Designed miniproteins, single chains, continued (5). Designs and how they scored, part 30

Each design is a single chain, and the fold is of that chain. pLDDT is the mean over its residues in the fold that is shown.

## One batch from the design tools (miniprotein)

Design m17014
Fold by ESMFold2-Fast:
Structure m17014 (fold): chain A 80 residues (1-80)
Amino acid sequence: SKKEENFKKAKELMLEYARRYFDEETVKRFQEKLDKVKSKVDLSYVFSEMARELVERGATPEELADFAKVAEEALKIYDS
């Protein structure tokens, strides 16, 4: 269905951006979490955890703002 396709696209977009901000081990961990996601709420929860780890790794306010825009776009794709 279109909803299932949008869900897959949203997850793929987030994994692509995770590869830009995190190492391979961390990306694999987020991929495993995204594979368990069943709803928009679950998806948002994983995004929140990704943002928290960016902060813990010393991400700048600008990097966090960029990540927030990507997360917003992924959620828009889910709702399409």
Scores: mean pLDDT 80

Design m17015
Fold by ESMFold2-Fast:
Structure m17015 (fold): chain A 92 residues (1-92)
Amino acid sequence: QEELEKKVREIIKKIAEIIKEAAKTGKYDEANKQIAELAQKGAELVKKLPRETRIKILGDEELIELAENTEDEEVKLRLLQKAILKKALELA
């Protein structure tokens, strides 16, 4: 659990760093590709964490609750990716 939490936080931080660098360099196409890959990886890890930990890391309780109540795995992962991206943008 603690190791998964650390990995998720590192992914969010990495996405934030990529966003900041893209704003500086103008290389948005490459940044968007890297962000998408990291968000997907982050979502797969986040779904393994307890609800309280997900809320603590991502902050969007409503979005996490929607993902939790979703039976469709693809939609669930998409909602978690959105939560990760929102958090990364806040840190950027």
Scores: mean pLDDT 84

Design m17016
Fold by ESMFold2-Fast:
Structure m17016 (fold): chain A 89 residues (1-89)
Amino acid sequence: MKINFKEFNSMSLDEKIEYISNILKKELKVDELPIDGSKLSKSQKISATDILGYLLLPVSKQSDRIKIVEHIFSGSFKEELVERIENAV
């Protein structure tokens, strides 16, 4: 999917959640939210992590990054992603 960062950076938190959710649904080929990480393959988890790493770069607030992940993912994978954000230097 081609990303327009100018439009993305102007989005509200809720609009960013929707935008990222739509990208992840297409790239991971999943149809329901929240995405249960236990149902994802190893390659899908890697793709999700890479996409999040790229799209969360312009999101300056750690609390907003955590909210995005909590709305999109569920289960142990959600907890792993939240912990990675909390421990990011």
Scores: mean pLDDT 78

Design m17017
Fold by ESMFold2-Fast:
Structure m17017 (fold): chain A 55 residues (1-55)
Amino acid sequence: GDTVLRAAAHDLGLSVATLRRLLRLPEEEAARQLAELSGISFETAKHAVRVMREA
């Protein structure tokens, strides 16, 4: 849901619009771009993408 995306955006220092754009990409590409933008590991980014897609 929207609440999960807002929380993730705040924690990662990104806009909700940026996260919504990334979530339209394939999982691996979304995770790679999220890791690069947020400075988190690729594995952490993959987990975050999965959590956001399930919400």
Scores: mean pLDDT 80

Design m17018
Fold by ESMFold2-Fast:
Structure m17018 (fold): chain A 75 residues (1-75)
Amino acid sequence: SEIERLLREAVELRQRMIDALNSGDVEAAKAHLREFREVLEKLEALAHPSDPNLQRVIERLRATLEELEARVAAA
């Protein structure tokens, strides 16, 4: 499904962003952060209000985005 594909993409992008930050590659981290934001926006667009499991996952991904944005800003 498109949702499963986007969820896998979010996991991979989070890992790539962490790896980039750990290696000091701030430009790569910024690029992956933009892609993560795009994936999150697509997930939010596909999410039905009556799917509480997907809503919780999206809320967790938003918290992850805020954490990663703060880390990139501090780098």
Scores: mean pLDDT 84

Design m17019
Fold by ESMFold2-Fast:
Structure m17019 (fold): chain A 89 residues (1-89)
Amino acid sequence: SELDLINRVIGLVLRAIGLELDLELAVKKKDLEAAEKALKELKEIEKELKKLLETAPESIKEFVEKALKKVEEMVKEAEKKIEELKKEL
């Protein structure tokens, strides 16, 4: 159902927020492996949202697009933080 799709999208965004927090902690601890793991999982969420967007009914397509854009921005910020961490190590 559309509600099941909406709930799945919300769940993916909430998981992405948790991964941002994990990445912030990893950066503070200078744990490059943990930071790269968090980025990998964020990229997997981005891929799942892209797949959901392809099959999303028109009524929720804009909602899925907004969620995808939010996660794409999270991935870009995560990549920048990891590159900065690599320069410090």
Scores: mean pLDDT 89

Design m17020
Fold by ESMFold2-Fast:
Structure m17020 (fold): chain A 83 residues (1-83)
Amino acid sequence: SEYGKKILEALENEDWETLEEAIKKVIEETEKEPTPALEELRAIVREASQREPEDLTPEELVEAVKATYKGLQLLKEKAEAEK
């Protein structure tokens, strides 16, 4: 998906402004049609926080995705340190 690619590129580049914009656009467009990118974001939130992503506001969803990404990076750093 177009927004899925934007989200992944923003995460890779740590471009939080672009990430927030892309997530907000996915949420806005989901009011018109279901998007694969929204399901990907929901899956990330479910795995990381065990919360229902449908109950989150757009701002809470953005923060949950950012927190999940930062958590994954910290886990990778710890795994490399334990090597």
Scores: mean pLDDT 59

Design m17021
Fold by ESMFold2-Fast:
Structure m17021 (fold): chain A 70 residues (1-70)
Amino acid sequence: SADEEIVIKALLENDFSIIPKDVKVKDAVSGEEFGYEDIVNGGVAVREVDGELVLVGAGDLIKEAVDRVL
């Protein structure tokens, strides 16, 4: 969606000024919904899945990193 593209761009460029304050995006894996405050506070990250950039909850990335080390 347009909101997802804007948030991905903002995270890659480290420029949160382009994100609308009424933004809502979903975790591509869990379907959990995130708003502006979640995004700017580091609750959402960009991940590559099958060559596509998607949004995921930051907790999901931490869990995956731990599972790879253990």
Scores: mean pLDDT 71

Design m17022
Fold by ESMFold2-Fast:
Structure m17022 (fold): chain A 116 residues (1-116)
Amino acid sequence: MTKEVVDKALKEAEEYEKKLKEQGKEETGELFKSHTETLINFLVKNGASPETIANAAEAFKYGGELELAGKTRESAVGMTGLSLAVMGEILDGDHEGARRVAAEMAEELRRKLEAL
């Protein structure tokens, strides 16, 4: 259900903002939350599937973990790449492509986190 995956994604973004603020990275936390909210709201507005939203949220979760681990460049590049790629697929009307791209980016960011 779209509402449940959206609420979970936004709550997780707030939790990462708080954790980053606790590390003295308040501006980074605010940017992370804003970036997550912008993508999730874009996906909802443009009729993305719950699966696409869940995959994007999972990718941002790994991005947040990379940021907490001090891998700011890897987090920023991965999250920006995810946002542009998924938004591009949605704008092209390729909802299946958007779901697949979000899943692939989540796996890539997870692998980067596991390589730490």
Scores: mean pLDDT 85

Design m17023
Fold by ESMFold2-Fast:
Structure m17023 (fold): chain A 64 residues (1-64)
Amino acid sequence: NELASEAVTDVARALGSKKKYKANSVKEGFLAGEKIGEDAKDLVEGAVGRGAMLSAMGARLANS
């Protein structure tokens, strides 16, 4: 889902640089996003798979 990808990207940006978003910030945010994605993936698999992923995505997407 594209929404899921954007949610992960937004979270990475929030961790790296919220407003000062630039080429270097994108790179660092991208790395942070990968670590979050892997950590979240383990959690999702341990929880209920898609159910947990949709819930996490919805929370990030709904209330920014």
Scores: mean pLDDT 53

Design m17024
Fold by ESMFold2-Fast:
Order: C-alpha cells, then sequence, then structure tokens
Structure m17024 (fold): chain A 85 residues (1-85)
C-alpha cells in the first residue's frame, strides 16, 4: 500500500540520516565526507526504487516523488552542516 511504502521510505531516510551523522562525526576531510555522503544517498535511492518496483506505476510515482523531496531536503541540511564544520 502507499502508506506502507511511505513508512518504509521514512525508515530508510532515518537510517540515511544516522549514516550522515556518523560520516560528519568521523570524517575530517570535507571532500571524503561528501563522497561518502553521495554513496549513502545513492544506496538509499536504490532501496527506495526497489520498494517502488513492487507497486503499481501511479503509487510508485507518488512514493518516488515524496522520497525525492525528502532526500533533497536532507542533502541541503547535510551540505549546510558540512559547511558549518
Amino acid sequence: SLEEALRKVEELIRELGERLDEILATEADPAVARARARAAFREAADRIHEIAETLDPETAAEVIGYAERRLRALAAEYEARLAAA
């Protein structure tokens, strides 16, 4: 269902946020921190697409659109935190 898929997306976003926190806490090189973050975002996006592949096309589009907005917001927050460090 759409609700179940959105809950799974939020769980993946939460896990991604925890990974980003760990990168910022352990990596002193901003270039390496960016590279590791990009890899983490890509892994999260791939898992979200796997969820979408189990859904009808209309529901999949809604899930992907929601996830893209959430990932964009998290990426902007991460870049701001990295710049402030």
Scores: mean pLDDT 87

Design m17025
Fold by ESMFold2-Fast:
Structure m17025 (fold): chain A 73 residues (1-73)
Amino acid sequence: SESDVILRTYGLLSRLIRSPEPDEAALAELERLLREHPDVVRPIVADFIARYESVLAARNPAGLARLRALLAA
């Protein structure tokens, strides 16, 4: 369901805040969800970057760069 995709996406994004390194498993799963459900996942990722950019830049800059790259594709 759409609500399951939304909750899954936020769960994966939360892992990226909590990790100082890029969580490769979370990024791979997020890329899959974005590919399968772009209309749902893309706005969530964009909103997440807008809200948590400073935290991600300080804590996980490589992860932030990869999230931005996913949206640019």
Scores: mean pLDDT 83

Design m17026
Fold by ESMFold2-Fast:
Structure m17026 (fold): chain A 92 residues (1-92)
Amino acid sequence: SELQLKQLERALELLKEALGIVTDPEAKRYIEKAIENVEKAIEYLKNGDEDKARQYLQEALENLRKAYEVTTDPKAKKLIERAIHLIELALK
């Protein structure tokens, strides 16, 4: 839906902002993986493949939970947390 796409596009913006803040290589890796997963989910949603989109969003959440645990910067943590919330909303 258009609402799901808007939520995921906003999540991507927040994750790209977080990626610009984090310095830890492990945090960067998890955020980069999550960005790839969300971008794939958007592609599948646009093509009507809701099952594949859901799989990629679940993988994005896994990577973001790991990113959150290893991220030390408070601003980056809040951006990751907000992105997680938006992705969870898109999965409803």
Scores: mean pLDDT 90

Design m17027
Fold by ESMFold2-Fast:
Structure m17027 (fold): chain A 73 residues (1-73)
Amino acid sequence: MITVKNYPVREREGNGVTVKTTFSVVYDDDNTTLAWSTITVRSDGTRTKSSQGKSPELEKLAIEATEEQLKKW
């Protein structure tokens, strides 16, 4: 079975910019990392994304999880 874990949203301030970061990881039943995704949103309107996965499908699951967490802000 595959488990998607969403980590708590992190917020930081620096140089007049507020930065919010979302992070999600896809694990197997042995807690092995299969994929991860992070999205960083800045108060200046910029977004940065980073992700990796053992397959495109697993990476997509991690990305979709971080996008969904971003919608809940």
Scores: mean pLDDT 80

Design m17028
Fold by ESMFold2-Fast:
Structure m17028 (fold): chain A 65 residues (1-65)
Amino acid sequence: SEIEREAQEGLERIQRAIERLGGIKLVGDRYVLTFHDMPEEEKQRILEALRARAERLGLGPVELG
């Protein structure tokens, strides 16, 4: 649907931002996110978006490092 397409594009933009501002590291079967000087509210928003995407892709847990 149109809403799903917009959500997917939003998640792709968030993922690119994370790659540029911090990192994603695989530790065992879990993904650990690292952010530099990012507001807690923004971290939580990105974390929730990545968790939703990981669930859809059958990936392991997503955590804050």
Scores: mean pLDDT 70

Design m17029
Fold by ESMFold2-Fast:
Structure m17029 (fold): chain A 65 residues (1-65)
Amino acid sequence: GAEEEALRRAIANLERAAAQGYMTAEGREHLARAKELLEQGDLAGAREELEKASVETLRGYLAVS
């Protein structure tokens, strides 16, 4: 559905940020958890973990700026 597609796009965007160096170790853990929850069909849990990974991506970006 549309929510799963949005979550998969968010995961892809965060994986790109991680590849560019804008991801903390904590952010990678949240991203991995989000992927697990999405595969289990827990969309709410996946969203919560992606929100945490997004915060860690911003933290990583600010640390190098």
Scores: mean pLDDT 83

Design m17030
Fold by ESMFold2-Fast:
Structure m17030 (fold): chain A 79 residues (1-79)
Amino acid sequence: SGLAAVQAELDANSSLSPEQKAAALEAARLLQEALESGDEAVLAALRAAFAALSEQEFPSDAAAVEAFVAAVRAVRAAA
């Protein structure tokens, strides 16, 4: 599954803390649930958030992961 691939990628990353890995996996799970729900408003908000993130330069993998987690959580909280 996509979550298993995310888990493997996080496990291979030596720069992230266990807490950051857990938060990233939880955010990936929330993203998968949103994709499976077919909620078009949530999906549109996630696309906009990820497009904005793709235009940003991050100083580290940790900073990129924190931004991703924050974006997913913000969209889910607003839904």
Scores: mean pLDDT 76

Design m17031
Fold by ESMFold2-Fast:
Structure m17031 (fold): chain A 86 residues (1-86)
Amino acid sequence: MTPLEELRRALELEAQGVEVPDERIRLAVLYIGALAQLNELSEEEIEPAVEEAARLLEEGASVEELRELVRRLEEELRERRAELAA
């Protein structure tokens, strides 16, 4: 299974409320979700975010690197939401 195929499968599981067992894939799914929210992407528009996450996995991004990327995107999302609420 390619990283892209594995991510698409993981997104389907996440949409059904099923936890993805692999931590690295789970973090990549969280990264896709955060990117989609930041860019206000619809379900049909998420493909570039999925491709970016797949590229990170193919380039050998570690669990720690993915966790830091997700943390930074989530922090940016929280900051944007706080500014919109002010």
Scores: mean pLDDT 77

Design m17032
Fold by ESMFold2-Fast:
Structure m17032 (fold): chain A 99 residues (1-99)
Amino acid sequence: MSKLEKALKKIKEERPEEYKRLVEIAKTEDPRVLFLTVLLYGNEELLEILRRTLGVEEEEFEELVKDVQLIQPENVEELLASDKLSERSRALLEELLAS
C-alpha cells in the first residue's frame, strides 16, 4: 500500500462521512485525485490526519496546502506544471506521488 493509500485509508476509517464527501467531489477513489481533493477542500482535521500519516513536517505541509489552494489545479498534472508551486512543495509532492 502506497503512503497516499495508507493516509486516505486512515481518513476513511476515522472520518467515514468526510471520506464519502471527498469521493463525491472527486468522483473517483483514485488516491492521487483524493489526495488533491483533501488539499483543496479538506477541513483542518482531515489535513492533520493526512500530514501525520504521511510523516510530513508541519511547515512543509502548510506550504504545500497554501500553494495548492493558490493554484486551484483541476488535476495533479496541472499542479506539477505550475510555476506557482514552490521548489520545496514540488519535491514533497513528487516524493508522496512516487510512494
Scores: mean pLDDT 84

Design m17033
Fold by ESMFold2-Fast:
Structure m17033 (fold): chain A 80 residues (1-80)
Amino acid sequence: SEMEEAVKQLKEKVEKMDPEKAEEVEKRVREALKENPEESPTVAQELLEEVAREAGDRLQEARDQEAAQKALEELRARLA
């Protein structure tokens, strides 16, 4: 449930930045958690960086980027 919540928070932050990528990010992170939990934070980080790069002007507000990064750190903490 804690991991489920972290994944949901990550999806919500990504959806605010790039709605089209939110479902893909959730799916990829969930797959990584199921197959290789230790690699899932790296997968999530790579996807967040890609979303941020593609979003461009939509991430002009640093707050959205920071919220997404904190969601990723929460996911990392729960896997440690």
Scores: mean pLDDT 68

Design m17034
Fold by ESMFold2-Fast:
Structure m17034 (fold): chain A 91 residues (1-91)
Amino acid sequence: SAKEEVEKILEEAEEKIRKLGDEVAEKAKTASEEERKELEIEFLEQVKKIVEEAIAKIKEKAGDTPYGQEMIKKLEEFLAKIDARIEELRA
């Protein structure tokens, strides 16, 4: 079903983000404040890429479904929050 396809795409994206988050958290333990800021920016840029790839896959597999459209909207809202955080960190 369209719901199962979307859920699979989201689970794969969540796992990639979690793995990256764990790696960043470990690096942050011995990092300076400036290095932590750089690590957070790099993490957010990678998360943005993962979310953009998830949106593309949902559009391909379930873009014409109400559930797919709603999930795309939620992910696009999440991308906007990521962009805002990156800009805040670069300021």
Scores: mean pLDDT 89

Design m17035
Fold by ESMFold2-Fast:
Structure m17035 (fold): chain A 100 residues (1-100)
Amino acid sequence: SALLEELERLLEEARELLERAEKLLKEYLETKDEKTLEEAEELIEELRELLERIRELLRRTPEAPVLLRALALALGGEATVLERMVERGKKELEEEKKKE
């Protein structure tokens, strides 16, 4: 099925975006470089947009395997964790700029 192949491709793309964002966030924890945090935020925004496209495609594909739905849900949960890490980092950088 062309729709199933598209879903699998989009899920793989989402996983790659998540892994790249995770690497940037780990780098940010070591360096505290604001630009690295901004790059991570951009990738997470792309990931969220892609996950919304995946969710819409899944709603239109009732025959989609339960495994693909479970993978999409798991990716969404991981994206939420990364979004919270970005927001925490942004607040910490703002407070550091205000301390002195």
Scores: mean pLDDT 86

Design m17036
Fold by ESMFold2-Fast:
Structure m17036 (fold): chain A 69 residues (1-69)
Amino acid sequence: SLEEEAVELLLEGRTEEAVELLKTLSKEQQDRVLARVEEENPNKARAVRAMLEGRGEEEQRRLVQEVLR
C-alpha cells in the first residue's frame, strides 16, 4: 500500500520522497503512517509532521539540538 511505502521510505531515510508521497495521501492516511513511524523513530515522526506543516527545516534544526542533550 502507499501507506506502507511511505513508512519504508521514512525508515530508510528517504524523507523528501516520503513527504512528497504523504502529501498525496489523506490526513487520516498521513496520521496512520506517522503513528507507525513514531513507534520505530519518534524524532523522525516529529520532523515529518513539521515538514507537512511547512516548518520542516526549523523543526529539524531543533530536533538535532534536543538529540544532542
Scores: mean pLDDT 74

Design m17037
Fold by ESMFold2-Fast:
Structure m17037 (fold): chain A 57 residues (1-57)
Amino acid sequence: MTKEQIEAIIKNMKVDEKYHEKIAAAKSEEEARKIALELQIEEGIKQLVEAVEKVTK
């Protein structure tokens, strides 16, 4: 997977700008992949928490 594809995934997730900066600053596809994987896990957990909060409101 290319760095550009990883950047597109991150942008589609609509996360904090700092993650967009981290991905853009990554100088290799490998670094971008590690950042994207960590972000995906973190965002997945966040979305689950938000879903629970919405049910209780």
Scores: mean pLDDT 70

Design m17038
Fold by ESMFold2-Fast:
Structure m17038 (fold): chain A 70 residues (1-70)
Amino acid sequence: SAMREALRAQAREAERRGREALAAGDTVTASKHYAEAARLYAEIGDYGAAALAASRARELDPTLELPPLS
């Protein structure tokens, strides 16, 4: 659906911004972008991509609260 396509594009954009923040040395900003990617992937049912993005976010900020993956 158009909504799933839009959410997946947003998830990929969040991952890209996370990588850019990491390249700049900003781990806090990178963590937030990966957390957003995880949320968006979970919303579209891509739990593999969501788990990977969530793992990256938690590695960068262990105090970050993330929604549970179903």
Scores: mean pLDDT 83

Design m17039
Fold by ESMFold2-Fast:
Structure m17039 (fold): chain A 104 residues (1-104)
Amino acid sequence: GKETIVVKLKKMSVKNAKQLLFDYLSGTVTEKKLQVYVPSFAKLSEETQKKILHYLKTGKPVVVNGKTITSLPGVIRFLDRGGKLLEEDTKTYKKVEKVVFVQA
């Protein structure tokens, strides 16, 4: 069956989340773009900012406080919450056909 992942956004706009997804798929994400799309990005530690940038460039998992984020939906939710890690952010998706963003 088709798997659709719904991401509820609290602080990011749907427009900015869609732009981030587009730039990620195109390999064009930069630190400057993240500062524009993610209101909380500049408030994250320098180490966390570097880990997020590394994930977006390489697809390598982000490890925060001994827990691993392996999916783009998890990274976006983590960023939307200002770097607060929730259990849902560590969920692994076996097959993703579509990501849908909604404003919470």
Scores: mean pLDDT 80

Design m17040
Fold by ESMFold2-Fast:
Structure m17040 (fold): chain A 91 residues (1-91)
Amino acid sequence: MEELARAREELEKAEAELKEALSKLSEEQQKAVLEAFRERLQALNAEGAAAYAAAQDDPEALTAVLTRILEEGTALAKEMTAAAEKALAEA
């Protein structure tokens, strides 16, 4: 539980940083960044759902899977933030 809570807090922080970075971009630049990562976001969500279903009968395995998915989400949010910062710097 503690590890899962920590991973969720890290994701929330990364999402907040992403929102701030995107807010500095034009609407067209924001759309370009989101479109570039749309398929990866959909794939991560699908993987999370499948992993959750597969691990549902084992609470320890389920917690580990959820923690991993949140960590992958945090990494993706950081990549999107870097892409947004690059777009801003090149503008």
Scores: mean pLDDT 80

Design m17041
Fold by ESMFold2-Fast:
Structure m17041 (fold): chain A 99 residues (1-99)
Amino acid sequence: DLPPSAAAPSEESLASGVIAVRLALEDPSLLKDFIAGAKAAARAGNLRSAANALAVARVAAELAGDEEALKEVEELLATLPAEVQAQAEATAARLRAML
């Protein structure tokens, strides 16, 4: 249930996302937790939570060079609605710019 306008994350949400990426880089178990959380959120229909968790996991995996985690994120994104994919990519792009 994500309208197109929901693809623009808040500044507060982005600040939390930056902290989450940094924590995942220091503790690889958190990257797995973000991916697991995204899967659980998607199954529950919590598309915003799934998009945010996937954005954090994607950026953390890219920065860590974790190809397996990146593939898992990309595979999960491909199963989600286009609105969720767009929100995750927009959030990931902004997180990359802030890191």
Scores: mean pLDDT 77

Design m17042
Fold by ESMFold2-Fast:
Structure m17042 (fold): chain A 68 residues (1-68)
Amino acid sequence: LIDLAVAILRQELVETLGVPEAVAEELARRVRDALLASKPASDEEMAQLISELGREALREAERLVAER
């Protein structure tokens, strides 16, 4: 699940927002690390965390794209 969510996020960053592959990889890595460190106790907590971290990553990606 984590690997799939991270792969989808990386693809969206590159294809939808035009984020460079290296930047998308770094943001996806941060989301993956945060998910693994959090160790959610339930599927509901995992889904909420994926949603929140994905939103944060998209916001950072938009900022980085605007800077470039």
Scores: mean pLDDT 73

Design m17043
Fold by ESMFold2-Fast:
Structure m17043 (fold): chain A 95 residues (1-95)
Amino acid sequence: SEEEVKELDKKVRELMNELTALARQIIADHPELKPEVDALLLEVGDKLREYSKARRRYVETKTPEAAEEYIKKLKDLISFLEEVKARLEQMRAEA
């Protein structure tokens, strides 16, 4: 549904904000971890590009099929972002 898309989009924005803030804090406190943090942020960038086609199709067409594809990509992205956040928190804890 359009409401589900809106809620998932909001969750992605919130996770991206949290992840960006955490990454910046880790680099500031532990500069030696910058290469590993940068590598994780590159993986995030790659994953963001993967859903761009599905997002564009949804925005342009507004069909139920395009919405279903975009929702699946958003859920996959959210799971990935949560895993990256956990990895960053583990790096900080072990530093």
Scores: mean pLDDT 85

Design m17044
Fold by ESMFold2-Fast:
Structure m17044 (fold): chain A 62 residues (1-62)
Amino acid sequence: MRSPEEAARAIGEAAGVGPGTSGSVAAGGKMNRLGAKSLRELAEALGASPDAVRAGAAMLTG
């Protein structure tokens, strides 16, 4: 995965999570697990690999 961060960012924006929306929701820790799952499902619908999105999401979080 060469650009997992870019892919995750583009997917997040397209999914409507925005640059701060996902972070605020995930701050509760509860949506953290669901957020990763939703991102994966949306990523495959947008034409991305679930494994690639999962890796990209991890980079975005760190």
Scores: mean pLDDT 51

Design m17045
Fold by ESMFold2-Fast:
Structure m17045 (fold): chain A 90 residues (1-90)
Amino acid sequence: SKEEEQALIDKARETVYRALSLAEKAYVDLKNGKITKEQAKKMVEEARKLLEEARQLLSQITDPEAQARLQRMIDVVEEVIKEVEKLIKE
């Protein structure tokens, strides 16, 4: 149903936003010396787990526009994760 599709989209969006928030927090806190590289790595691992959950939800969505929007959001989170991983390597 349209209601079931919307619920999947909302759940996927919520999950991606949680991943983004976690990745951004890891970046800011690591850059400011508030957390260790080990703590940042654990936060990135949790963010990647949330992205995997979001991809599973995305696979159930049939609206191609919603799929494209969610994939772009996932791509943004992956770029933030890459920036955290660069800081960890410094």
Scores: mean pLDDT 90

Design m17046
Fold by ESMFold2-Fast:
Structure m17046 (fold): chain A 85 residues (1-85)
Amino acid sequence: MMEEANEAWAKLSKETKEKLNELVKKALEEAKEKLGDDIDKLDKIGAEAMELEEKAMIKIAKGEDPEEVLKELEKELKELIEKEI
């Protein structure tokens, strides 16, 4: 999975990479604002967010629509944060 994610990343357009980074960054910032200093929950969210990002990169690299995959990722990141808050 990790090596497949690295190959997927290399295949993504610059625009798609920037959108992925912004979605994950925004989600982690929202989690930090809502959970504050709950390090255990923040670590859990961070780990699961990275796994979701890797799955999204692999889907796009395999030919799935980047717009649809990014929308799914945004929804999954929101659900992840809501589950811990």
Scores: mean pLDDT 78

Design m17047
Fold by ESMFold2-Fast:
Structure m17047 (fold): chain A 84 residues (1-84)
Amino acid sequence: SNKAVKYAKKALEYAKQGKFDLAIYYMRLSLDEAKKEKDVKSIEEAIKYGEEALNIARQQGKDDAVAELETILEELKKLYEEVK
């Protein structure tokens, strides 16, 4: 399943637009789908898009969005280590 990836891509699109509330929302949906699907490749790709969204938040000094995205990515990385 690619739902985790689709939501992570949407999160990146919103981060590129400076819409960090929506980026966080879609990264949380990506994490929820990743936990259901437990697909190693989808989790890895979701982490890639989430890291890019996090980098944009850091570049724009959005400290609240940085903290939320870091927390979501730590959970995705933990899930990746459990499933791989």
Scores: mean pLDDT 89

Design m17048
Fold by ESMFold2-Fast:
Structure m17048 (fold): chain A 82 residues (1-82)
Amino acid sequence: MNEESRKLAEEYFELVKKGAPEAKIREALRKALLAQGVAQEDIDRALALRERVARLAPGTVVETNVDDSDRVETSSLEEVKR
């Protein structure tokens, strides 16, 4: 495996751990996937999925992150009325 791809993946994880702006996280993810030879269409899909997951629980998508976001109220908006 290329050291280049590994470094880009590590940068992506570091940005997620830091709670960096989504734009930077997505850029790092895009670069990591490009270095792995992933098709542009798949990269675009991964970026869209990343944004969607980040909306649900920023920083929680990575199980290794034990931050306060795991304590955020469980889907108050999900509570459907009768």
Scores: mean pLDDT 62

